Designed miniproteins, single chains, continued (3). Designs and how they scored, part 34

Each design is a single chain, and the fold is of that chain. pLDDT is the mean over its residues in the fold that is shown.

## One batch from the design tools (miniprotein)

Design m9162
Fold by ESMFold2-Fast:
Structure m9162 (fold): chain A 70 residues (1-70)
Amino acid sequence: EKSKKIIEEIKKQLEDVAKRMLTMSEEERHRAMVELSVEIYEKTKDLSEEDKKEVQLIYIKIAQKVLEAQ
């Protein structure tokens, strides 16, 4: 219930940030990715290991799409 809402919010945030990163320099993307990873950690630290893995997979897939769009 609550964890699914958090995961959905994170997914939306990741998609929005990914769109912004397409207009950024490589250095700006690196900084944005570091800041995003800290925010994700804070939002997910109290979630189950299974839910943390789900978020991690979403993050990896979106990060790959941003890198491949270069």
Scores: mean pLDDT 76

Design m9163
Fold by ESMFold2-Fast:
Structure m9163 (fold): chain A 106 residues (1-106)
Amino acid sequence: DKEKLEELKRIEEEVTPELEELAKELGLDFEELKKNTGNVVQMALELLHAALLESDPELAREAVRALTEDDYARLEELYARLDPLQQRALRLAVRVNELTKPVRVR
């Protein structure tokens, strides 16, 4: 528990600047996002959803589902259809998901 909290804090310190920068590029209030989500995984998912929502709400839902289910083949298919900002959002969400998996799974 304590070791997992320390590792999560290190991951948060690493990814928070990237999440904040992406939120700025998407025109979102980072402090509000941080208060509403409470953790970097949920922040990354919210930013991914926001980035894709302008293209298609179903695309946004599918990307979030594929990421939470580790459906990387589907994420690669979706990635090819995204614009550069959306691709950055997806890459960051995948990175946050991968870094936090060992801490989240017990």
Scores: mean pLDDT 80

Design m9164
Fold by ESMFold2-Fast:
Structure m9164 (fold): chain A 94 residues (1-94)
Amino acid sequence: SEKEKAKAEAQAAMGELYKTLEEGKKKMLESSLEEAEKIAEETKKQMEELMQRAIDLIRKADPSAVAGAQQAAQAAKEAHERVSKEVLEELRKR
């Protein structure tokens, strides 16, 4: 069914979110400061798009789960922002 398909797509989007966070951090550590700043912003944008897609899919499958998904999205964004700040600050000192 479309609802079952939406649930599966939401799970896939969550997996891509974690992969995007890991890849972003690795790329930043291997990059110049200028490129790392660009990667941090691109990773943030990708996370926002993936979470919005997951939230839209969850809304179709189970509207009661939307608030929890939004909370998880905010926590993930905050974690990325902290890590990015630390990495960029380290690169500035090199």
Scores: mean pLDDT 78

Design m9165
Fold by ESMFold2-Fast:
Order: sequence, then C-alpha cells, then structure tokens
Structure m9165 (fold): chain A 75 residues (1-75)
Amino acid sequence: SLEEEIELAIGEIAAAVVKSIIDRNKTPEVVKQAKEDLEKIASKFSVETLEELLRRFADDPLISEVIKKVIEKKK
C-alpha cells in the first residue's frame, strides 16, 4: 500500500540521517543519542516494515542492531 511504501521510505531516510550524524561525530554520546532517536522513530513502524529495513541494512551493524531491538520489543 501507499502507507507501507511511505513508512519504508521514512525508515530508510531516518537510518541514512542517523548514519550521517555518526559518521560526522563518533563520540559515544552522539552514537548513543542517534541510536535512541532511531529507536523512537522505528518504534512507530509495523513489524513488516522493520523486517524489510533489517534486510536492507543487514550489512550495517549499528542500524541492524537498533532495528532488531525494536522488533524484539514489539513481540
């Protein structure tokens, strides 16, 4: 559906923005905050969208870790 496509697009943008923030400043405080912000955004997504995002970001250890955590919280 259009809603699912929009949700997936928002998820990809959020992950890319978080990765960009961390790439610019790798301090533990910035990494922690970026992970928490991604978790809050991702918590609004359906499990189906989260599983698709996990597939797309499988090679990114930080993004995949956050998405896996959100999926587990929804079970």
Scores: mean pLDDT 83

Design m9166
Fold by ESMFold2-Fast:
Structure m9166 (fold): chain A 65 residues (1-65)
Amino acid sequence: KQEEIDREVQIAIAEIYVAVGLATSKNPEARALYEKALDEISKLTDPEEAMRLAKQANEEAEKIE
């Protein structure tokens, strides 16, 4: 099922975006945002929602940093 594989890959990419932010951030408030986003993304099946949450977490972390 190619569409299911593509969705899983896109969700994994969103998780990687947030995980990289968490691993590289030294600000505890920004890290908390990334941790929350990872938890929320892990519960999603929609790759568009996953990517939106990943981008939102990065944008919010940038404002705090």
Scores: mean pLDDT 77

Design m9167
Fold by ESMFold2-Fast:
Structure m9167 (fold): chain A 88 residues (1-88)
Amino acid sequence: SEVARLLEELLAALEARDYYAAGRALARLEAALARAEAEGRLDAVLAEHRERIAAADEALRAALAAASEEQRRAFFEGYRAERAELAA
């Protein structure tokens, strides 16, 4: 359910063109998937959310391809900020 919520947050941020929030959501999603892997649950989580993960991956790739330099910088700034908070 956490992975589903984070995928919805990522997709919503991308639809809103909120690249900073999208970067933060991606970092949280990656952390949740890494935790599932450490717990031996990754295959089950990926199978459960396969279609939503594929949709999010496609949307993210399309958004970054169409993004301005400023939007790309905002995305990676959000991503790095969230990764730093998660590492603390």
Scores: mean pLDDT 88

Design m9168
Fold by ESMFold2-Fast:
Structure m9168 (fold): chain A 85 residues (1-85)
Amino acid sequence: RRAALEAAAEAVRELAEALEADPSLERALEVAEAAARALEAAGDLAGAEILRAEAELLRAKAEGAPAEEIAALEARARALLAAAQ
């Protein structure tokens, strides 16, 4: 899907640029949510779910969440990615 691919490429670039300008977790999560919304608008619901799952995993790791919670979030992200393939 051309629109979804364009949205995904734009989202990845914006996330990288935002993290270089402001490497805070809050900024990373804001950019990830904006990117997920762009993917949803393009009709890529699976891509949006994967991106939100990755953002949740990033938050959990940065906040020092229990290993069990991190493992569950990693499993969820992998399952969503596998389903989208």
Scores: mean pLDDT 72

Design m9169
Fold by ESMFold2-Fast:
Structure m9169 (fold): chain A 91 residues (1-91)
Amino acid sequence: NASIEAEREAQKLRDELSKKYPEVKDLVEKYGDALGTALSYRVLAEKAEQEGNTELAEGFRKAAEDSIARAQKLFDEFLKKYNEYLKKKRE
């Protein structure tokens, strides 16, 4: 299963990077929190829509989009750190 293998390799690389750069652990945790927040707002938006509150549902969808944007920024920071790690590992 390519997906499971990719996740295992990704986790191994995250663990190696976090051991050498503790600040990466903070970035990974904040990224997870931002994704979790986005999922929570998405669930709240679906609930509001089911209850017929379209305005509230739109508000929660926008909040989810904002959280996804924050997650993307944190992921970009992680990629910068990861690329620096790879450059140092090369030479």
Scores: mean pLDDT 75

Design m9170
Fold by ESMFold2-Fast:
Structure m9170 (fold): chain A 71 residues (1-71)
Amino acid sequence: SVVEEIAALADEHNAYLRATPKVSPEELALQERANRRLLELARTMSEEERQKLLERYRAWVAEVRAALDAG
């Protein structure tokens, strides 16, 4: 399901952030909380809304990683 894809991407992104020395423990905790809230919101959405959220979340994750790789 789309919600499982969102959950898998969130878990993978959290793992990426944990492996990134530039991310402080405080920032990591904030990002992990944000990802939990995102997943809770996704569960209340229709499959059409979840699909749009997944596409937006993938784009945002790519942007965050590009910024971390550049700095």
Scores: mean pLDDT 83

Design m9171
Fold by ESMFold2-Fast:
Structure m9171 (fold): chain A 81 residues (1-81)
Amino acid sequence: SVEERRKAVLQFRLLTLQSEADFLARKQQNTNPELSKQAQQLSQQLQNLFDEMANGSVSISEVEQRLDQLEAQLQELVAKA
């Protein structure tokens, strides 16, 4: 269905952003421990959103909005790195 395709796209996007957040956290661990910690927290927020979407506790539109916000936060952390 169209909804299943939307969920698949969001799942892929969530996993990609989580991978990027985890990479940033590892890269910054010794150079900027505070930035590393913020990247770790962002990775956890992405995992929580993935779980909420899987459990059906949030709408697809809400997942899209929250994911856009988390992506913007990741971009801010990358800019500070």
Scores: mean pLDDT 88

Design m9172
Fold by ESMFold2-Fast:
Structure m9172 (fold): chain A 96 residues (1-96)
Amino acid sequence: AAEALKLLEEAEKETDPEKRAALIKKAGELAAKEEDEEAREEVADRLLALAQASEDPLVRKAAAEAILKIAETISDPVKYAAYKIRAIGLKIEAEM
């Protein structure tokens, strides 16, 4: 989704972790409503990359929760499982 990807570009430029987390959450909510599953997967992949690049627990947790929300809408069980496992791992690391 072009709108969700734009919010992620804004999140990548944001230096405040709380504002960055809010942008990530909104991007995940918009992506979950996207009718095109490939567009949802693109946003999930960008969220994974953003979470892996971030050292901030708030940002990593927000990205993980956004990925989980998108994963629940994925019809392919292998892709669903892959996104869910990665997102849970990121959330656990952020909460440790």
Scores: mean pLDDT 81

Design m9173
Fold by ESMFold2-Fast:
Structure m9173 (fold): chain A 71 residues (1-71)
Amino acid sequence: DEVARLIEAAIEALKKGDVNSAMFNLLVALTLSEDPDSEAAKLAREAMKAINAGDIEKAIKYLEEALEAAR
């Protein structure tokens, strides 16, 4: 459940405007993921793309979907 914890931490970081902490937590979550092709991992990567595009609301939505997929 470490991956789910890190995704939740990334969501909270984005809600506070802390993009650097969110990106760090997502990179760690992807590193710890046993299946890099899982739905949760794919959604986490889409969230990172949204963050890089400046679309924080879309990034949070992808991460909420990733959190449900990681459960």
Scores: mean pLDDT 81

Design m9174
Fold by ESMFold2-Fast:
Structure m9174 (fold): chain A 71 residues (1-71)
Amino acid sequence: AEEEARIAALIADALAVLQAPAPLTPEQRAELEKLLRKLYEMVKNPEKYSREEYLEVAQQAVDILLAAAGL
């Protein structure tokens, strides 16, 4: 499904940023890991979550990455 593919791409992009030498604090990293775990659970159980919930959690993960980058 398109939503699954979009979420998978967002997770992949987030993981790629985490592999870079990013100046994430331990607290930012812990919050990001929680959100990525939630996204993984959502992708594994698509019938239990709405598309809007998927995008909302994905956006929260992106927001942490942007904040860490000073954006």
Scores: mean pLDDT 71

Design m9175
Fold by ESMFold2-Fast:
Order: sequence, then structure tokens, then C-alpha cells
Structure m9175 (fold): chain A 83 residues (1-83)
Amino acid sequence: PKIREELLRNMEKNREEITEVAREGLRLIDEAAEKYNLSSSDVSAALGVLLRAVADVMEGRMTPEEALEEIREAIREIAERAA
């Protein structure tokens, strides 16, 4: 079934983008947690944004760059509240 193989191939290509967003997102959260001394609750909130952003990229609602910008904005808001 050629259609199934094409769908799986597209999912595999999208997996690389998803993996990169998740990896960079986690790096940004980890860096912010150390820099701003974020609480477990703050880190949990940032992880929630990361999970939603990854889901949006998976569903084609968001580009990897847009997802990373959403994560950066969430970290900024959390850091400002922690100060």
C-alpha cells in the first residue's frame, strides 16, 4: 500500500523536526532553570508549553521555529514572575 508508506515516510521526516524542537526546548528550559533558579512548578509549566508546542508541530499547526519562539516567550514570562 503506497499511500501508507508515503504517510509513514512523512511521519518519519516530521519526527526529525519534532525531535529537534523537543531537544532545543529542553535545553532552553534547563538553561533558564539554572540561570533564574526556577522552582519545580515553573519548570513543570515550561514543560507543559513544550509538550503543546511539539503537538502543534506534529499536527502541522506550527513550524519548528514558531514552536521554539512560543517556548522562549513562556520561559521569559516565567522568569519575570520568578524575579
Scores: mean pLDDT 79

Design m9176
Fold by ESMFold2-Fast:
Structure m9176 (fold): chain A 55 residues (1-55)
Amino acid sequence: MVHTLVDQSDTLRKKGEEYKRQGNDDMAKILYDQADKLMKEATDIMRRETEDWRR
């Protein structure tokens, strides 16, 4: 479900923010990159569903 991917992306971004506050910029960057990949996947799924649903 797209909502699950979005929720996971948000969780990773928040966790990355916590690592950044701790001074672990490398870990924060990794988590942000993973969040972006999940968001891209969610967007791709949403695009396909919108194409079929809007017909």
Scores: mean pLDDT 76

Design m9177
Fold by ESMFold2-Fast:
Structure m9177 (fold): chain A 91 residues (1-91)
Amino acid sequence: DEAFQEGVEAFRRGELSVAIGNFLRALDRDPENMEALYLLGQAYKLAGNEELAAEYFARFDELGARDPARAAEVRARLDPLVEEARRKIEE
């Protein structure tokens, strides 16, 4: 998904608004995109929007209840990217 990839690149650069917009576009195309849901939750959390972060994490957790191994894989694979974005913002 082009929108998802654009979101990942913006997120890595700490461009949270651009990342969020692209992840929302990816999620509009695939409402069950667990990667987009997880990164939206993390991006909103980094942006200080805890209410929206909680909403997207809740949707991620609902899907993860149906496939816990997939949820664990998504988190493990994307958590280093979240840490990169956090460090970039803290610079």
Scores: mean pLDDT 88

Design m9178
Fold by ESMFold2-Fast:
Structure m9178 (fold): chain A 58 residues (1-58)
Amino acid sequence: AEVTSEAVKDGVEYRAILAPSKEEAEKTRAELEAQGWEVVREGRLPDGSYLLVARRPL
C-alpha cells in the first residue's frame, strides 16, 4: 500500500493510502489500527484498488 496524501488539522493527523487489492487493504487496515489509527473511510476504485482514509490524534 502507498500513502498518497497526508494532512494535519487541529491536532489530528490524516492519511490517504492506496492499496492495490482488497487483501492488501485489509492488511493495511490491521497495521494502521495496531498503530493507533482509525480508518474512517474505505472505498473500491474502478481499477480494483482500494483507497483508505485514516486519522490519529497527535
Scores: mean pLDDT 81

Design m9179
Fold by ESMFold2-Fast:
Structure m9179 (fold): chain A 105 residues (1-105)
Amino acid sequence: MSEEQKKSQAIVDTLLAHPVAHYFAELPDVELLGPDILKVVPNPLSLSEIRERIENGEIKSVEETVALLRQLIDNYLRLAPPGSELEEAARELRAVLDAEVARLG
């Protein structure tokens, strides 16, 4: 792997290690979140899928990785009811991502 791919994996692995990651590790549960989820987020993302795309070489840069992670967080902020644990978890994951990005430059 390139150094960019290694850095990308490290960012995703840091997010996956966080306690709130269980909400975001797999694709959204349509049955749990409701039938209109795909109307709000037609391209659902998970941390596991982003990690797989890095490993497969589909994502080659830290910039692409961060953009997809920001899209994942934004998707969940659109889906989460105001004041829900899911909204709080998504905001916490965003703070972790912002700290990782700041650490890398």
Scores: mean pLDDT 78

Design m9180
Fold by ESMFold2-Fast:
Structure m9180 (fold): chain A 109 residues (1-109)
Amino acid sequence: DLTEYQKKLLEEIKKRFQEIIDLARKNKVDEALIASVEKAGDSVIELAKQIALSKDNAEITNYRMLAISTTRYTVKLLTQAVPEKEKEIRELGKEIEKLVDEIALYSQE
């Protein structure tokens, strides 16, 4: 079962992805790219949930690396689509990475 702290971290990741999606929509990013970002966000949240539920350090490390790679790729695509918002997009991406790292560290004990 997820602890209340793990649930809070997962909601914070979800909130950051929603902020990225809202920023993309406000800046008229192509709907196909927005749909790809939404799917990437769902994937990262599911990976973070698997990190939170795992008791195996190797498994946690693998899920963490995949979540971070997915986040970085999403940030790269969006900064190319909206270069004028690069700083804001990269900052949100960095916050997501920190939240994923926090879940991994908490789960490893």
Scores: mean pLDDT 89

Design m9181
Fold by ESMFold2-Fast:
Structure m9181 (fold): chain A 68 residues (1-68)
Amino acid sequence: MTPFEREALLLGAKAALSAARGKSAEATAEAIAKLRELGLSQEEIDALPPLSPEEFRALAAEFERLLE
């Protein structure tokens, strides 16, 4: 995995965990399982800070750009 791919994975992981934590403990556990399948360790996942509102808006804008 390149450093750029790793950075993108971490940003995606922050987004997924923030969404899951807002739903339920079961959703959070499922998100963690998926992130581990993608190559993140449990320790790395536990150390991830929540996605900020600014980061969420930036990510949403980037998705809109890619869908055009």
Scores: mean pLDDT 70

Design m9182
Fold by ESMFold2-Fast:
Structure m9182 (fold): chain A 121 residues (1-121)
Amino acid sequence: SEEEIRRLVEAIKKGAEEAKKDPNFKVDPLKVFQILGRLHEGEITEELAYELGKHLYKANEKNVALTISFYRAIYGEFSDEALEFLYVAAKIADAKEVQRYFEELLRRRGIDPEEVEKRWL
């Protein structure tokens, strides 16, 4: 629903803002892998959105894109919904290299990133 999408977007924003305010925040690679695993299994929650926003804001964007590529190679492709969610999260966190990575994946699936933005933002 539109309300559910709005809550997810707000959670991503809150996560990114909290990471921005915390100069001691360090990206936990194990937490990133756990987030990707939950998304791969179809879990999309406000708690997951918040954690994703935090980690994308502080992460080395190249390392995140590589980690996602590795995850896809070993465990298979993400659902369209999970991929749209990851794209929106990267955009909100201003993780431009990760955003471009997901934009390319969406286009390869025949999904227009501009239409994703209209649905989520």
Scores: mean pLDDT 81

Design m9183
Fold by ESMFold2-Fast:
Order: sequence, then structure tokens, then C-alpha cells
Structure m9183 (fold): chain A 85 residues (1-85)
Amino acid sequence: SSGRERLLRGRMLLVLDTMRVVVDQAGTLSPELKQQMEERRREVEELIRKAEEALKQGKWDEADKLLDEAMKLTVDAMDWMNKQL
């Protein structure tokens, strides 16, 4: 449904914005930490790209799985960064 698609896309945008914030925070600590978080952001962005492709193909379960994986990586990155602050 259009409601489910809007919710999934909203979650994708939230994940991407969260990773941007994490990278910015890492940059305040060191260039090395920023680079590590930028690498994690690229992994998350690739998973979101694959989820978008799955949605275009009507593969809802695949899109959900890819988004869940992206969210887990994002939560892990946030948790790790919070321990550095």
C-alpha cells in the first residue's frame, strides 16, 4: 500500500540522516574516526539503494530485510560513537 511505502521511505531517510549526524560527530573527535564512520555510512547507503531496487521490483520482504540490516548497522554505529563521547 502507499502507506507502507511512505513509512519505509521515511525510515530510509531517517537512517541516512542519522548516519550523516554520526559522521559529523566523529569528525569533531578525529579525522580517523570520521573516515571510519564515512565507510559505515557508505555501507548503509548501499543497503538502502538495494532496498529501493527491491521496492521497485515489488519484493517487499527483501526490501524489509535490507532496511532492517541498514537500521542495525546504523544503531551499532550510533552506540559505538556514543561510547567515544
Scores: mean pLDDT 84

Design m9184
Fold by ESMFold2-Fast:
Structure m9184 (fold): chain A 63 residues (1-63)
Amino acid sequence: SMKEKDSAATGAASEKAARKAKELGSGVTGGSAERVGENKVKATYTVGGEEVTEEIDMDEAAK
C-alpha cells in the first residue's frame, strides 16, 4: 500500500505541475514529489527556469 500511495502521489503531482505550466504558458521541466504529511505530498517542478513547490492533498490529487 505504501508503494501504491507513493506512485499515485507522484503521478498526481506531475499532472498538477503540467496543468500549472499550461496556465503560465511555459513548459514544465523536471518534476518530483515527496511525502511531507500523512495525506500530503510536496511537488517540485521547474517552469520557465523557475523552481516552484506546491503541497498537494492526496485525496484532491486522486480526483
Scores: mean pLDDT 62

Design m9185
Fold by ESMFold2-Fast:
Structure m9185 (fold): chain A 75 residues (1-75)
Amino acid sequence: SLRDKILELLREMAEEVKKVNPKLAEFIKLQIDYLEERKATPEEAITAARSAIALVKQYDPELAERFEKRLEELL
């Protein structure tokens, strides 16, 4: 599903972010767990993904741009 693809994209981003900011990576992983537990809609997953990417952009703009592009390709 679209939701599952977005959550997988966020997991990949969290693993990459872990190399530069382990605390941010853990925060993103907690958001993924929350979205799964709450059975988030695709729209909620998109909103969360955009928020996470915006946060990553403050620490690693190039990484954020790569995942932003991948997110838009899913939509």
Scores: mean pLDDT 85

Design m9186
Fold by ESMFold2-Fast:
Structure m9186 (fold): chain A 80 residues (1-80)
Amino acid sequence: MPSDAQLEEMRDKTIEESRELKKLLKEGRVSVEEVKKAIAYLEELIAKLKREYPDNPAAQALVKALEEEIKELKKLEEEL
């Protein structure tokens, strides 16, 4: 079972990686294909967290953060 600290570290790392990907996408340095792969990865991670840790508040907070990141990435993809 991941600790709350491990879930918080995962959240912070995932948000940072998402921010870097958004920057590279806006600069034309990554493909739409790479963004689609990142979205698919985050959607799988959300599904896993909801299935395995439905009652864990730290996991619920991570899911919410990941859903917001997916929403932003999809919006950027739609604008291309």
Scores: mean pLDDT 77

Design m9187
Fold by ESMFold2-Fast:
Structure m9187 (fold): chain A 94 residues (1-94)
Amino acid sequence: MEAKELIRKFMIETFGLDPRALDEAEVEALLAEARALQREAEETGEKEKILRAAEWTMVGELLKAYRSDLEPEEAEELIEKLKKEWEELKKLLA
C-alpha cells in the first residue's frame, strides 16, 4: 500500500518500465521525451502523434509521481484516472 509500490507495479504491468531501475539521468531523459512528443502532437495535430504523446505523457506523470512524496490514496487516484483515459483513448481507435 505504499504510493511508490503502487506506481511501480502499474508502470511495469502497463509500460514494461521499472522506475526503481532508472537513474536520475534516465528519468530526466524520459520526461524530456514526453514533453517533446506532446509539443510535436500540439504542433501537427496528427492522430498518431497525439496517441503517442498521450502514452508518453502518462509515463512522464507516473515517473514524476514516483519521485514525489505522494500519499497512497493520491497514487491510487492517479493510476485509476490514467487507466480510464488510456482505455477511452484505445476505444476511439477501434
Scores: mean pLDDT 76

Design m9188
Fold by ESMFold2-Fast:
Structure m9188 (fold): chain A 80 residues (1-80)
Amino acid sequence: GDQAVRLAQQGLRLSQQGDFDLSVRLLEQALRIARRTQDRDAARVVLRSAQQSLRIAQQQGDQRSAQRLRGIIMEARRLL
């Protein structure tokens, strides 16, 4: 629960700072924990953080990070 939420929140903060490579890694780690623990609340936080990170990546023209974030969004939705 709490670990996945903290990782997702840290991932969003890194996206806001333009560090998409580390942001995506933390969001993927948070998603793996949420899936393993079947934590739907953590999955919702991952989804929201990934959606906000996607908006930032699109505004910055980072197509590679945007594609990776869309993958995280789809996987988080499957957990809900």
Scores: mean pLDDT 89

Design m9189
Fold by ESMFold2-Fast:
Structure m9189 (fold): chain A 74 residues (1-74)
Amino acid sequence: AAARDAQIDAAAEAILRLAEDPADAEAARTVEALGRVLPAAVVDLARAVAMNPGDREVTEEQRARLAAAAEAHK
């Protein structure tokens, strides 16, 4: 569904923003909210984005923080 696809895209962007700036309150709220609704999807998405971000560049440090953020929402 388009709505779910939008939520997944929003989660990917929020997770990347949190990896860049862990103090980003808006990104943290988005990940927290989506983690409650789609916990498994958020974990899988964070891993997928870290391994294959599409056109987004993700550093090794950002990958580690993405994994930590995903773990917090298991």
Scores: mean pLDDT 60

Design m9190
Fold by ESMFold2-Fast:
Structure m9190 (fold): chain A 65 residues (1-65)
Amino acid sequence: VTPEDVARYIARLPASAVPVVLRRYVADVDEALIAEVTAIMEDASLSEEEKAARIAELLAGHRLT
């Protein structure tokens, strides 16, 4: 699973799903990552594509399962 695949999946879901999805796909998930991804998802100025791009960049710094 790639950061881009996980990010595209998250970007299609409600912000409330972020903790569940991150805990499933990110081995080193912490509260800071959950907060950052949730903030991106709650940003009404961003399109789904822009949210996916920002989340993918953030997840590239983390270990995926």
Scores: mean pLDDT 85

Design m9191
Fold by ESMFold2-Fast:
Structure m9191 (fold): chain A 80 residues (1-80)
Amino acid sequence: GIASGQSAEREVRRRQEASGLPTLSPDELEAGSYRGGLAGGTAAQSQSSGAQSRDMGLRAGEVSGSLGGSSGMTGSYKGG
């Protein structure tokens, strides 16, 4: 349902933010979602795996940074 669609949409948006990919106008996104509802499902399926892996990597890096960086003594306190 709508909740599942929201999950996929957020995953794509997160990937765009994480990689600095260009964003489309709301008009194009709406048209793209409409037409790419089927194609978007296929594209998300093939890219979703990579996006998830990247999200995990970014999270680990962020935890390290907030705990004093690589040189400092850091733990997985936040990541645990």
Scores: mean pLDDT 46

Design m9192
Fold by ESMFold2-Fast:
Structure m9192 (fold): chain A 97 residues (1-97)
Amino acid sequence: SSDLIRELREKKIEELLERAKTLTDEEIEQMLAERIEKMRQEGRSDAEIKGNRRNFYSLVGAARAIYELAEKGVKLSEEELERRLNQAMFEGALAAG
């Protein structure tokens, strides 16, 4: 169901948000480089790799923005969090296209 898909996304986003507190740009680039290398070893296409890279940056950007709002005492509702993260994933997917 859509609820199960939402729960799985929320869990991954919670992991990303927690890591966003401590992740540097250099660490993000390192993680992406390792993921791309693994995808190349798995025989994934350049188009799939490009799409995953865009989605990753979009999600990291959204997670960092959410974290910065939380540090300022601005707590987004779960609906607003989901909307922003879904928008970032959608924009990344469109850019992959």
Scores: mean pLDDT 68

Design m9193
Fold by ESMFold2-Fast:
Structure m9193 (fold): chain A 86 residues (1-86)
Amino acid sequence: STEEEVKKKLEKLKKLLKEKGYESYISSIEEAVKTLLEQNKYEEALRFLEAIEEALKKSKNKEEFLERINEVIETAINNDFVIPKE
């Protein structure tokens, strides 16, 4: 993966989050992505963004999404986002 792919996916996700009323989560997601990019973890950054998009699509309500996204962000920030879903 490339930095450009990560940035493109982040911009699309930011737009989707804003449209769905989750704008308050954008800064946390940007910080997590920035941390991963600074560590040259481009694949992990893409998987992180894909995990958030999947959480949005699979969550039936705001509470379920909140639990899923907080777990994904915490994992990324703690630098242990190493288990991809194959």
Scores: mean pLDDT 75

Design m9194
Fold by ESMFold2-Fast:
Structure m9194 (fold): chain A 93 residues (1-93)
Amino acid sequence: SEEVEALRKRLEEKDPEAAARVTESQLHDFVLELRRLKESDHPWEQLRAAVIALALGLTDEEIRELFGVSDKVLEAARRFLALDPRFRPIAPL
């Protein structure tokens, strides 16, 4: 799908080695999870969306536009990803 191809391109720009290890099916699952989380107003699900989106290489601006998250949520998500690099790319949550 167009969304899967866009996310793959973003991941390749951020981490080409990780991109080579991620299957098309896994990227499709990430797209479906991000769509589900986009419709949630729950703070925990907003944090999950930000973590997944950052791990897949979306920009802060794209994440704000897609999920309406605050800068505090983006900062928390970035700190979460920094704690363990093995989360990148992360498995669907």
Scores: mean pLDDT 69

Design m9195
Fold by ESMFold2-Fast:
Structure m9195 (fold): chain A 86 residues (1-86)
Amino acid sequence: SKELLIKTLKEAIEKFKDNPELVEVLQRAIEAIEKGDKEGLRSAAEELYRLADKFYKQGKTEEANYLYGLARRLYDAAGDKEGVEK
């Protein structure tokens, strides 16, 4: 649901509040969902996936896995589960 996704993104903003780059991406994702901006949401998902990769390379596997999951949910919302088979 749109409401549950927005709630999850707001919880992620609080969890990662000390990471301004991540907070900005999450805020843009919320705005894109509220506006029905599928391209903006896809862009936010791509940036979130890139940030997850950075966390993974730093050995922050729990944080990386959480962000990969969020990125997938944003892709699903943008493209009706375009990324499920990849």
Scores: mean pLDDT 83

Design m9196
Fold by ESMFold2-Fast:
Order: C-alpha cells, then structure tokens, then sequence
Structure m9196 (fold): chain A 82 residues (1-82)
C-alpha cells in the first residue's frame, strides 16, 4: 500500500486537478478535452488515496474538497463512497 504521506499527497493533487479541470470545462471549446482529463485524473487520485492508500473516504473527501475550494472551484463536488 501507499504511505499515509503519499495518500495525502494524492488527495491534495486530486483536488488541484479537479478544480483546474472544472475551470477548463467552464471555458469550453479547445479546453474541454484537457478539462475532462484533469477532472478524471483528480477523481482517480483521490480514489487511489482511499482504496490503495487506505485513507478514510471522509478524510480524503475533506482534503480534496478543501484543496479544490482553496483554488476557487466553482463546479460540483464529487461524493466518494466506500
């Protein structure tokens, strides 16, 4: 399994990519493909933190959402369930 530090980093990086991806999706046009990729990458990273890193979904959601909010996320927040 990943270390707790690596799992935490994935939750943080996931929130960053999700926030950026949502901003690109909002721009439309040429940014849509990149936006989709970043949203999916962000979700994948937080799911990896939960299922491979052993981080609780509540803790991972908190870190992910706080990181996304700090970057001005205007899109819907995903819900993670074990």
Amino acid sequence: MLSEEEARKLAIDGGKDYALGQKLLAKGGEYVTRGIGLVLRGIGDVLTAIYIGGMSPEEAEKIFNETAAALGNTGPLPKFVV
Scores: mean pLDDT 78

